# Designs tried in a protein design run: designed miniproteins, single chains, continued (4). Part 48

Each design is a single chain, and the fold is of that chain. pLDDT is the mean over its residues in the fold that is shown.

## One batch from the design tools (miniprotein)

Design m13649
Fold by ESMFold2-Fast:
Structure m13649 (fold): chain A 76 residues (1-76)
Amino acid sequence: SPPEIETIEKTVKSEEEAKKLVEEVIKKLEDQGWKILKQTEPEKKIVNGKEAIVSTIVAEKDGKKLIIKVIAYLEE
């Protein structure tokens, strides 16, 4: 089966809040028994015409793979 892909989108006031969002997602996954295989460096880019910080998390549990894309839109 292909890996499951989830997208988390949130508007944040700062790059620091974007980092906290990723940390919260990782903690939630670990608390649920997911093993974090990979976390990409946060990348600033334009998504849907708006500046955002994007990170990808790859997790595994019981032979299942989950890919989470975290898109933190920056307030102007």
Scores: mean pLDDT 85

Design m13650
Fold by ESMFold2-Fast:
Structure m13650 (fold): chain A 70 residues (1-70)
Amino acid sequence: MKWPSEEELKEMVEKLPELLLKEAKEHNLSPEEVLEAAKKYIEGLRKKGAPEWVIEELEKAAKEAVKKLE
C-alpha cells in the first residue's frame, strides 16, 4: 500500500477534527464513542506504517474534537 502524498496527509490531519465533530453530530455519538473510533483508526494507520508525525497530529486532533463535544 502506498501512502498519500505529504500534502494529502497534511489535509487529512487538518480536516480530521471537523470530520469527527460532523460525524458525532450526525450520528449522535458520545465523546467516548468518537475517541474510541479515532483510536481504532489511528491504530490501523500505525500498523500500516504511517509516519510518526501523522500519528501524533491525528492523536492531537482527536483529543481536540472530543474536548469540543464536552
Scores: mean pLDDT 73

Design m13651
Fold by ESMFold2-Fast:
Structure m13651 (fold): chain A 57 residues (1-57)
Amino acid sequence: ALSAAEEAKQAAGAVINQAVNEHPTDAEYIKEVAAKAGFNLSDENAEAIVAHWKEME
């Protein structure tokens, strides 16, 4: 069973994944979507997401 905190993390992750799917190389967009969901995404984490997608290509 998942705790309320773990469920909140998964919901935030789903929102971020949707943003990445729409604009995978746009760190600013991903950060803005995460912030709207109440998730504080650092510059390092946003850049890591973009770098991951660039590496996969």
Scores: mean pLDDT 67

Design m13652
Fold by ESMFold2-Fast:
Structure m13652 (fold): chain A 62 residues (1-62)
Amino acid sequence: MTVEEAREKLGKILQELVDAGKLDADKARNIALKANNAFDKHKDDAEAALEEGLKILEEELA
C-alpha cells in the first residue's frame, strides 16, 4: 500500500461517516489533519500511517 492509497482509504471512510450523519464535517477535518501528521511521520510505512489514522478516528468516535 502506498501513502497516497492510505490517505484515499481514510478519506473515503471519513466521508462515508459524514454522509451517514455519524461525524460532523468539522470533526472529520480535524481527524484528517491529525492523520496527515501521522502520514508525514510514516512516509515509508503507509500501513502504520493508516493504522494510526484509524486509531485517531476510533478515539474521536468513542
Scores: mean pLDDT 77

Design m13653
Fold by ESMFold2-Fast:
Structure m13653 (fold): chain A 72 residues (1-72)
Amino acid sequence: SKEDIFNKIVELIRSSSTPKITAKEVGEKLGVSQSTVSRVIKEFGYKSIQELQLDITVQEGIEDIKKAVEKI
């Protein structure tokens, strides 16, 4: 399903050390087209792979951001 594809995209982004992953790279790793990746992401409320990656990074890095601010 599209939800299964979306979940795989999220896991790939979480597992990736690439700071700016592209929809093309995600599609190649998952065996789907870049258009499929972009369409699925938009269906789940994100305008781009970059916006989804930022959201994941913010949620996972929020503790690191707080710790960095506390040291200022």
Scores: mean pLDDT 76

Design m13654
Fold by ESMFold2-Fast:
Structure m13654 (fold): chain A 79 residues (1-79)
Amino acid sequence: GPEAYTLPTSDAEFVEQVEGYLAILAQQPRPAVEARLRALLSHYTGRDVSRADVRALVAAVRGRRLSPAELLALVRGLP
């Protein structure tokens, strides 16, 4: 699908895309956007990321400026 074609090729691109989806979810909560973020996280980690994990990441980033390393650590820590 579109998510597979637009997936990032570097950690920097991954962070930018994740932050973009999180910004959209903060302004306009949409199940389709949450599903895209979940798919992106699952592709990056090579594991099935749960909705609870996506929401935890949304909460951790909302209104915050995380370093790329901090965001990647949160993603890698997903079950």
Scores: mean pLDDT 72

Design m13655
Fold by ESMFold2-Fast:
Structure m13655 (fold): chain A 65 residues (1-65)
Amino acid sequence: MTVEEILAQAKAMVDNGGNPVAVAALAVDLLVEQGEEDNAVKLVSEALGVSEEDILAMLKIQKGV
């Protein structure tokens, strides 16, 4: 999957009633697998409107970054 496809899918999941923070954490994990480790949180935060701090808090529990 491309970075753009991951972000589009994540946004669609949120638009369909998904939890934004949980979806954001999933999208970050997928972006890290694509080699976007340094930018994953920022890209997802901007795409989904979730704060970087909320995403980082979720990821600390789940690991993956």
Scores: mean pLDDT 77

Design m13656
Fold by ESMFold2-Fast:
Structure m13656 (fold): chain A 87 residues (1-87)
Amino acid sequence: MSKEALELHLTGSVLLLAAAVLIVISRRLPEEERRRALEEARRLAEKAVEYFTKAEELAEGKGKEEARRDKEGAEELAREAEAELAA
């Protein structure tokens, strides 16, 4: 993986982790704070998808496959946050 692809992948991973943490924390919050946490989690997960998409475009071989899988994970997490917001 190139340095640029690696930096994009790492940034996406940090955003994805932050989104996952916000979803977990949201389950312990009052309804208004919970909605804000879930909206932020969805936004961070969507941003992670953008970074993983860029990483996938620049990566080759195993790095490309890893970025693709992490992108799919971020898309799933964004869907989970959206579903919890829909009630």
Scores: mean pLDDT 86

Design m13657
Fold by ESMFold2-Fast:
Structure m13657 (fold): chain A 98 residues (1-98)
Amino acid sequence: GKENLLRAIGLTLRLIGLELDFRRMGDEESAKLIEELINGVMTLLKQGKYDAAVQAAEIAVDAADEALRLIKQGKVEEAKKILEKALKQIQDLIKQTQ
């Protein structure tokens, strides 16, 4: 439905903001991982798979929010692992929907 499309767009805009926050902090590696998460969500949106796009966007936002919390605590390597795990989950979801 239109509601899932709008929700996925809203979550994607939040992810773009989080990517910018990570770049402003000088964490280019985590910013690049968030860009990859955004690309995964956009792939599902372009395919019209709005339910899967919402699921991917929720995985991405939750991971990016947790990564931001960890980086604020100086736990940069733990933050990267959370983002890498989310990227794998989104890639697996895309493969499942092909």
Scores: mean pLDDT 88

Design m13658
Fold by ESMFold2-Fast:
Structure m13658 (fold): chain A 79 residues (1-79)
Amino acid sequence: STVLEQVKEGIESGDIRLLVGAALRAIGVLLDSKDPVEKKAAEIALKAVQTYLKTGDKEKALKILEEGEEKVKELEQKL
């Protein structure tokens, strides 16, 4: 959840340093975490960052985060 919020802030503000930091954090989660919820959030965060950087489309990237946050929340509720 926190990595998704950092990516959202970076996309909305255009802060590339914040986006790079959030992306590195997400990569660390994918390498080290055994929690499927954390891994799912990290995958979504990286997809949103990649979409924004490739296309410049803030709306599309933010939609990925919004839909992804809902999926992460649903996964958490099934535990």
Scores: mean pLDDT 82

Design m13659
Fold by ESMFold2-Fast:
Structure m13659 (fold): chain A 88 residues (1-88)
Amino acid sequence: MVTAVAGQDPSSPKAIAFVDLEKGPEIEERLAETVEETRALLLEALKKGAKVRQVGVPEPASPEKILEIAREAALEFAEEEKRKREEE
């Protein structure tokens, strides 16, 4: 499992996206209103051995755009990890 977090303020990420490398193209996207919610989602992913990537977003950005950035980052991260597995 890999995940990416995105937000306008790097100290307060507002979006998170998860990709499970073993389940194929299943993507879970969530917009969190608080840092505590984002941390809870990250902790859930980390308990499953997930790798985390943080990405910044330009200001101003809509919630939809922040989610899109998180999703794209998580998908790219998942592709990179799949390629590393295939490289052997």
Scores: mean pLDDT 64

Design m13660
Fold by ESMFold2-Fast:
Structure m13660 (fold): chain A 89 residues (1-89)
Amino acid sequence: EPPLSPEELKEALLLGARHAGVAYAEGEKENPELAEEAKKKMDGIFDEAVAALPEVTKEELREAFEEGYNADEEERERLRAEARELAAA
């Protein structure tokens, strides 16, 4: 299995950040304290992602996360469908 190109890896990281935003928004409603800890861990994950792939910026990852966090019900379902299709491919 060939490694992902930097472009493909960047797209995967941004998609992952959007899905993380959706999950965080849902988790925050269930347990706000655990959500705050998860948010701090996400900042560290973004730093590691940027260190591993300089073509992605922390700002792009943060924006993708915020897109997921602010997604309405229809957009969340679309993102979940994307994740399922990606996993099936």
Scores: mean pLDDT 75

Design m13661
Fold by ESMFold2-Fast:
Structure m13661 (fold): chain A 70 residues (1-70)
Amino acid sequence: GDVEGQYQQLEDAVVEAGKSLGISEETGRLIARYLAQGLSLGEIASLTGLSVSKVGEVVKRASQLLSDRA
């Protein structure tokens, strides 16, 4: 499969979800990268300075965006 295309879809969805929740594009890109690396929501929250709940909201919204395209 196109691994780069799959990552770009994930990054685009996380960035879009993040923007809708008041998070910067740069922080959204970091969240996408950490998710692709298999980091937990708690680890991502610690690294980005966000709450675990906020990271969870971004992930849930991004998953919804990806499902809508499948």
Scores: mean pLDDT 81

Design m13662
Fold by ESMFold2-Fast:
Structure m13662 (fold): chain A 83 residues (1-83)
Amino acid sequence: SNLTTAKSLIDSSKQALEAGDYKSAALAAQRAAEFAKASGTPEGYRLAGEAYRLAAEAYEKLGDLEEARKYREEAEEMYRLAE
């Protein structure tokens, strides 16, 4: 399912962050957000928020502060949609 795929990609993003592979972490997080949003459910929006937070952290580690800010804003919007 979309939610199962999103959770798997979130886990992959977290593992990549711990390993210092920030490019892989960002890619996995972005893909996780897309699958989570595709569910159209409150759980999906919460998972998309978590995924966008991971993308923001990865971009901050890469030194792309503008991209990190963008994904933090996307995460906040996802959490609002999950209400």
Scores: mean pLDDT 90

Design m13663
Fold by ESMFold2-Fast:
Structure m13663 (fold): chain A 104 residues (1-104)
Amino acid sequence: SMAEEAVKRVLELIKEATKLLLTHAITPEGDRLVDRFIALVDRFIALLREKGLATPEQILELEVARGMLLIARGVAKLAPKEPLDLERLEELIEEVEQIIKEIE
């Protein structure tokens, strides 16, 4: 279904954001983009719950992925690494926004 594909796509986007944070240093600008990304993930999960579009197992998988993203955000603040790719993070944000629009 469209909702099942949306869950799969958002999980992949969270995984990509997590990988970026594990491999790059976070700047204040990057941290603001991560805040926006997390807010959109939270909105997506809320929308799935409100409309009954996902199983409890799918919601749990999204919540676990979100938790891993938060851990990666913390790691990005502690280690000297190459600067975060802000353009790629903005693309991930735009893709989640588009998925939300498709299921609203």
Scores: mean pLDDT 86

Design m13664
Fold by ESMFold2-Fast:
Structure m13664 (fold): chain A 67 residues (1-67)
Amino acid sequence: TERLLEELREAGRRGDLEAVRELSARLAKEQKEKKVQLYSAANILKSAGSLGDKLAEALAEGLFEGL
């Protein structure tokens, strides 16, 4: 879990929307406490500055696909 959040932070930092979507899908599949993981992932992506909205959309798409 923590490792996936770290990789998500790095993907968000470099603006890699595809990596964000893939890592978010993995978080959704591996976590039973989706609420906590959603909060953590969203907070990481909000730190990505001007790409924040696009990264948040990629997160939502990945999480939905991972369900």
Scores: mean pLDDT 66

Design m13665
Fold by ESMFold2-Fast:
Structure m13665 (fold): chain A 65 residues (1-65)
Amino acid sequence: MEKELEEKGRRIVEEANQEPRLRAEFRGRKVVVYAEEITIGTKLILIGVEFQAKLAGLSFEFHEL
């Protein structure tokens, strides 16, 4: 179970990090995303990341820098 959550978390983080305006990391059971600028495109990615994290049973945190 824990290993499955880690693998899901890593995949979500890798996908989020494909957007250069986002910085994502996996901390324990949390997907944490940072952004300096929120455009319509980055907002859609954030919504997708949050949804994927919740479906995977992970916590999601977003911080605007």
Scores: mean pLDDT 78

Design m13666
Fold by ESMFold2-Fast:
Structure m13666 (fold): chain A 75 residues (1-75)
Amino acid sequence: SLQEKLEELAREAEKLLLEIKAQYNKYKTPEHEQKLNEVMQLAQQMGQKIAAEDLEGAQKLLEEIKKLAEEVKKL
């Protein structure tokens, strides 16, 4: 269902947010803090898309969160 797909996207975003938080807690650099702030903003926008049942918008925001998580791994 649409709700199941939205819930799956929400879980994936939450996992990536926790990974970025873990990197910030480990290294505590200004660069990690900036990336944490960026992902928190994207996560808030994704929550709005999920509430609006905008699957395409939620998927697009998840891809941006995934890119940000990969950038954090390179720090």
Scores: mean pLDDT 86

Design m13667
Fold by ESMFold2-Fast:
Formats: C-alpha cells, sequence, structure tokens
Structure m13667 (fold): chain A 90 residues (1-90)
C-alpha cells in the first residue's frame, strides 16, 4: 500500500489530529498502511500513542482520522478529538 496524503486538522500540546488517505489492493494492506503511517507520525511528533478510525472507503482508497496523544492524555479526551474530526468530515 501507499499513503497518498497526510493533513494536520488540529493540534494542542498533547493531541494532534490528522486526516490520512491511503491506497492498497486489499483491505488487509489498507489496514497495514494506516497503522504504519499512524506509528510513523507518532514517532515523528514524539507522541506516546495513536488512534485510527476509517471515515470512508472508495474502491482501493481509504480516508481515515489519526489521533496522536501524549500518555498524560485521558482516553475521553483522545476519543472526543476523534469523534469531533469524524463529524466534520460528514
Amino acid sequence: GRTLSVELLSETDDIKVFRVVVEAPSPEELLQELNKTAKELAEKYGMDGYLVRVARREGRTVTAIVVLYKKSTSDEEAFKAMDEALRKLE
């Protein structure tokens, strides 16, 4: 698979939210590419963890939201950031 685009949607000191578009020939490879990209973004920005949710799928292309967070961030804050980003894509 390949990552077609990565766009920063919002950020705070503890949370960064990205829109990521990936392409791969199978659902399994799409999931692998999404997790690879999320991990690489977390390492690049010095974040401790990440959440990934698929927003839409068109053939071999998937649009997903990636939320990066510091370990000091509560689960509620990370999930809220994800839900707000997904809502804005509708």
Scores: mean pLDDT 85

Design m13668
Fold by ESMFold2-Fast:
Formats: C-alpha cells, sequence, structure tokens
Structure m13668 (fold): chain A 82 residues (1-82)
C-alpha cells in the first residue's frame, strides 16, 4: 500500500546510508525490524509497523547509534501521521 511504499522510500534514501556506518550485526538487526515495519505498513497494520520500528530504535540505541535511532523515530512519526 501507499504507506508501505512511503516508508520503504524513506528507509532506502535516509536510513540506509546511516546503517552502513553501524556495526554489521546490529545494522542487520535494525534492517530486519525496518523491513518488518514496511511489510506491516504495506498490509495496513499501523500498530505492527510502529512496534517493529520501536524494536529497531531499541537495537540502535543499545548499539550507540543515536543518529540511526533518531531517523527511525522520524519514520515512526511518519507511520503514526498516516
Amino acid sequence: GALGELLKKAAEEELAPLLSKMDAEAGNEVSTEVLRAIDYADRGDVEGAVEALERAIEIAKKAGAEEVAEKIEELKELVLAA
């Protein structure tokens, strides 16, 4: 759906460059949760998308990647505004 496409574009253009600067294991975990969020959003499951993004934020914060966590917070606000 439109929300899933919007979230995917924002993740590819704005989040992916930041993820490349993270530890590979933590970056892969964040990517997995963001991809889950995109799938939930594409299905119209806003609650599922938000929960997946919140897990991604937690992973990024534990890895010390505050800029990544802040960008995912922006993606979460995008989902909540839709």
Scores: mean pLDDT 86

Design m13669
Fold by ESMFold2-Fast:
Structure m13669 (fold): chain A 81 residues (1-81)
Amino acid sequence: MLPEAAATAIYTLASDGGLEEVVALLREHGVTSKPVPLDRPLSREEAVRGIQRILNENGFAVPVDGVWDAATRDALERALS
């Protein structure tokens, strides 16, 4: 299960990158910390790369390719369980 700080970081990236499905998943799993505004808006690809890096740092191995695919989604759902 992801630490609260890691979950909040993913929430921030997903919000800035327009990843509504990721934001919904985090809210459903009780992430209560508000996202921290970034200095600039992220592209979807930049947000996905950031999420993939955080997943890898927390032991959920995925390619850091900026592609939102089944492997990245499954890793996030597993991390939030």
Scores: mean pLDDT 77

Design m13670
Fold by ESMFold2-Fast:
Structure m13670 (fold): chain A 84 residues (1-84)
Amino acid sequence: SHMEKTQVLIQLQFWLIAASAEVMVMKRQKASEELIKEMEEIRTQLQELIDELKAGKISAEQAKKKLKELLDKFNKVLKKVKAE
């Protein structure tokens, strides 16, 4: 539905801001280049999901599923950063 699309867009935009902020923090703290790259790839994929959802190329349900997969990757990168 149109309301579900709006809710997923808000969630995607929130996580895009979070991933962008995390890249800045990781660079400041001199985290490994590989982990910074992984977080930048997550940021890029979040932006692509926003663009595809706005363009009607994917459904809200498909975007929500892909967001969950990206959040799993986000959390795995954060755990690796904390272990450095």
Scores: mean pLDDT 89

Design m13671
Fold by ESMFold2-Fast:
Structure m13671 (fold): chain A 57 residues (1-57)
Amino acid sequence: MEAAKRGEEAARRAREAGTGEARAQGSLDNSQAMKEALAAGDEEGAKRAGEAGERAM
């Protein structure tokens, strides 16, 4: 999957997570996916992943 889509899925898992550990892992995966999207030049995808991460908090 594209990095941005992985970031959005990670944020969704963090938001739905029942434990702090799973939530933290989802946040880390989201941050990594945003970096990968930016490195690939996918600014819009990185923005969407960032917004999904914001909603997970």
Scores: mean pLDDT 73

Design m13672
Fold by ESMFold2-Fast:
Structure m13672 (fold): chain A 74 residues (1-74)
Amino acid sequence: MRQVQQTIQEIAAQAVQRGYREGWSLEEVIEYALELLDKAGLGSEENREEVKELVRRGMRAVENAKAALAAERA
């Protein structure tokens, strides 16, 4: 169980990192994360929902960090 959760977290983190570097939308990052999840053989509905939530949180954290840096320099 914990190993599966760790793999899902790693997939979500990889997708968010790549999406940030490439300038991808949330939808593009989610699609990439789901593709990685399927390749890992973890494409259950429960795991798909978990990876989507982790990607949403990661993307929000990136946007919040950008906003905080912009506000600090304003």
Scores: mean pLDDT 79

Design m13673
Fold by ESMFold2-Fast:
Structure m13673 (fold): chain A 81 residues (1-81)
Amino acid sequence: MLEELEEKLREMGLSEEQVRAAVEAARYFADNWDQLSREQMREAAQRILLDLGASEELAKEAAELVVETAEQMYEARREAE
């Protein structure tokens, strides 16, 4: 999941610094999935990427992938006994 996210973000043209920040955001959102809305997660991911120099369009697209990855991580944890 996180490795696939890293590869997709690199292919989109994100820097290694932006990729690392996005991966950490995905982990944080997965850990706090029940406490955060999807809107809050998207806004947080977009802000992080914009602050690191990503374009508005790229930050929005990357933020969606970050939130989707966090959801998959959260669901995988819920299904573990």
Scores: mean pLDDT 83

Design m13674
Fold by ESMFold2-Fast:
Structure m13674 (fold): chain A 74 residues (1-74)
Amino acid sequence: AVYSVLLTVPANAVGKVKDFLSAKKGRLTSEQPLFGGKVLLGAEVPASAVADLQALVKALGGSLLVGGIVVPKP
């Protein structure tokens, strides 16, 4: 299963999030600069990677909101 997530991180942490997504076979779906040097990122991540992503975002001083399940179909 794949989850749609929204996360807010400092702009200097975006690269670490992108590296994590690449390593875990997730994908970045959106990137929106916010006020105060923060960025809102939309991503799709495997269910197995959600807990690790939550830990990473917390360590970076950000926040994560887990959305709906995205079921990839051919």
Scores: mean pLDDT 77

Design m13675
Fold by ESMFold2-Fast:
Structure m13675 (fold): chain A 72 residues (1-72)
Amino acid sequence: ERAAVLAAVEAWLREQLEERVARRKASAEEVERAEALIPRLAQELVDTRGLTMEELRALRAAEEAARAAVAA
């Protein structure tokens, strides 16, 4: 379902942005710009690049593994 995938992609993009902000890796301008772009980026990823729920889950798993490695 496109709506479910879009919602999941938007949540993932927002989580990435929140992590960057928490780790002070994004400027105020980058945060503002990224927030404005999230809905459009999600649509482009789903509609243009064909990002699936399976692929999104794989990306999330890879991000969790990377964060765990950095934290260790």
Scores: mean pLDDT 75

Design m13676
Fold by ESMFold2-Fast:
Structure m13676 (fold): chain A 59 residues (1-59)
Amino acid sequence: HMSEEEKRREALQKLNDMLIAGKTLDEALAELTGLGPYAREVIDRMKAGGQAGAAALAA
């Protein structure tokens, strides 16, 4: 029953946790493949809009 927005938030949270843990963006990308299109969308927003884009997606 999670909305798409909730799944995007989950992907963003996981990505952020990996980066805080010292993983590179490439490593985080590889580990997030299991989250499918939600993780990909978060990452695309981060690349296109930087941190502001990712924050907007999470809010």
Scores: mean pLDDT 67

Design m13677
Fold by ESMFold2-Fast:
Parts: structure tokens; C-alpha cells; sequence
Structure m13677 (fold): chain A 74 residues (1-74)
């Protein structure tokens, strides 16, 4: 289902960013990976309604913001 696809994309983003935090990746590396995840998510959801794309991207952006804050704190 579309809901399952969106949830899978969000969870993959979360797991990837959590892995980078665990490995103490730089803020620059986390920003670079986040940008790639957002680009891939937009491409994968291109044929779905704009509202679905925007909601998925918003959720991933929020996860990314949290990851960047954690990276800044060491």
C-alpha cells in the first residue's frame, strides 16, 4: 500500500541517520546524506499526489533536524 511505502521510506531514513550518529559522522556528512535521502524520496513518490510527497518529505526533514541537533552535541 502507499501508506506502507511511505512508512518504509521514513524508517529507512531514520535508520540511516541513526547509523551516522552512532558512527559520529560530521554535521556536513549528515547534511549530505539527508539531501540524498530527500531527493530519492521525491523521485520514488513522483507519481503519487503532491500531498503524499510533501508529508513524507516533511517527516524525513524532521528526523534530519533531530539528527543534526544530536550531531552538534557530540
Amino acid sequence: SLEALVEQLVEMARETLEYLIEKKASVEEIEKVLKKILEMTKQLLADYPKEVQEEALKRIEEIGKEALEKAKKL
Scores: mean pLDDT 86

Design m13678
Fold by ESMFold2-Fast:
Structure m13678 (fold): chain A 83 residues (1-83)
Amino acid sequence: DIEGIIEEALRRVREIVEKLNDRKEIEARATGIVHEAKLRILDEEGIRDGERSTEPEMLEAKRRAMAAIERLDREVRRILENF
């Protein structure tokens, strides 16, 4: 569930912002959380490394994954800018 992956990643980023006082440590941990969530989003949509399919279903899966990743990046950036 992509929505659940995004929500879990955002929750984890908020938790580190609440618990840590070092901006560099917060940014490093957030980067790791985002990277892990991006891999999970790709896996959820069935996108493997080197996937080159132009089939309609796979193109739609790639669009959904890209939209989810862009949303994740924006929401994490917003959290990090406002803590």
Scores: mean pLDDT 81

Design m13679
Fold by ESMFold2-Fast:
Structure m13679 (fold): chain A 106 residues (1-106)
Amino acid sequence: SLKEKLNSLSDEEMKALLDELDARYRQTVEELKNTTDEDKRIQLRKEILAIRREYNVLESVAKEKKRFDVLKYIVDRRVAFYEERGQTRLAEELRKAYEKEIESLK
């Protein structure tokens, strides 16, 4: 299963996969914005859903296996996403919420 494959990765490999998923997500979203062909739009939307599903499974595995370095990396990336968009308050609240969640897993 996808979960079993992801669980076999090292923390460094999981971080690399997160970087790859984020890059593919940004590329696919940009392609979708520039695409008027409906069949291609359907294909791109399916790809976005597949990327989000893989990301969610990876986060779930990291939480279940208490991979704190990977969880911190996920938090840092999500915080950066909101900071890049000028959503500083949301970024701060997200950081605090995740630090609290990580501590609760110890």
Scores: mean pLDDT 84

Design m13680
Fold by ESMFold2-Fast:
Formats: sequence, structure tokens, C-alpha cells
Structure m13680 (fold): chain A 77 residues (1-77)
Amino acid sequence: LAEEVAKRVAEIDALLEQAESLRSSDPVRAQQLFQQADEQAVRLAKRVAAKLYGVPEEEVSDRQAQEALLEAMRAAE
């Protein structure tokens, strides 16, 4: 799980860096990459929350997912 989380965080960071580099030259593509990064972050957060709280992903609220992701990131520091 920790290895999978680290890999997905790295993928999200790569998308954000690519989006930022394209903002001036291709704002439409940059917007698409920001949206993809956000979608991947939400999915990761819900999966982490489901594992940490022992509940199905369908029962995880957006707030619980965000809180669990922040907690996991803080623990990794």
C-alpha cells in the first residue's frame, strides 16, 4: 500500500509539473492535466481513507478522504 501510494503521489506531482510548464504555451492542455491530477488525487484519497478506517470506498465522504490523505502525508514526513 505505502509503495502504491508513493507511486501515485509521484504520478500526480508529474502531472502538476507538466500542467504548470504548459500553462503559457498550451492553456487548454494545462487545464486538462490539472483536472486529471485532481481526479487521481481524489481517487487516491478515498482509497487511503477506506483502508485506514476499514470502510468501503463508497461510504467515504470527500471530507473524510481529504482528512485521511493529509494524515497519511503528515505521517510520511
Scores: mean pLDDT 75

Design m13681
Fold by ESMFold2-Fast:
Structure m13681 (fold): chain A 85 residues (1-85)
Amino acid sequence: WVAELEAEFSTEEKAQAFIAEAKRFADQLGVEVEVRLEDNRVTVTVRGKSRYAVLAGAEQIRALAATYGGKEVSPIRLREAPVIE
């Protein structure tokens, strides 16, 4: 399962602080995260085997984005990823 969200930050420093915390939460939740930073816009991709764990992780990361001053935080886009053999 894969969940994606986007947030825009007013400064790169806020974006970087959010990225650091998002990675820390991913480790605690047992999900994988990929982060892409472009012009203070952060795209977070959360991956895992469990739909429940991926959605829970994405929701916590979305809340973190708001806490770190994220603007235009997108809805979570959840999709089933095929099992790559």
Scores: mean pLDDT 76

Design m13682
Fold by ESMFold2-Fast:
Structure m13682 (fold): chain A 73 residues (1-73)
Amino acid sequence: MDDEKIYEMVKLLAENPELQPVLDEIRAWQEALAARIEREQPVLSPEQERALAQQVRDWLVKKAEEVLEKLKK
């Protein structure tokens, strides 16, 4: 499942301190997105919330694949 790749990426980042900036970037992006959504659209329907959550997950999965690919050589 997609979440599995995200968890594996986080695990590998924890084992590789050199990649800590990537984890920080992901966290900063999530926080910035949340703050921006709250300011622009303070109220979301359940459907909009699910769509946004799926979009965030897709982005994280892509990041996880990139990190895993770089570590596999």
Scores: mean pLDDT 68

Design m13683
Fold by ESMFold2-Fast:
Structure m13683 (fold): chain A 87 residues (1-87)
Amino acid sequence: SMEEIERIREKIESIEDPEAKLTAMEMAVRDLIEEERLEEAEQMLKVFEEIAKELIKKYPELKSKVEDRLKKMREMVERAKEEAERR
């Protein structure tokens, strides 16, 4: 649900440490994939792209690391969608 996505967003935004924040984001996407909630995983990625933009503004030295971890999260969701669509 959108309310659950917003709850996850608020929890992640409360994390001060950038590495812990990125780890929590990856875990949230993984949990949604494991629960077969692929549409919610896609919605969560859009929220995480916005969080990542703010994180890069605060820590510009982490831009490459943040972008790489977002790419991995996107690839996880795309792979899960492809596997779910296999006959």
Scores: mean pLDDT 84

Design m13684
Fold by ESMFold2-Fast:
Structure m13684 (fold): chain A 86 residues (1-86)
Amino acid sequence: MEKAKRALELAKEAIELAKEGKSKEAAELVLEAGMELLKVAPKERILELIGQILRAIGLVIDGGTPEEVIELAKEMVELAEEILAE
């Protein structure tokens, strides 16, 4: 539970930072959220989560638009909320 709650908090913070144009900081938080979720993700969600983590790594390394970071962060919020509801 705690890791999924932490991931949800990080992903929500990432959305706020990306809206302020801080896309690099936001992408770092999305990556951290994904890594926290990986510690508690049920097996059926692992492939989806790995895909999201790889996208976050790409945004950290190559850079991305605020819109790209917000889209990924929202997907990670949804995944974290689903894991918390299970």
Scores: mean pLDDT 84

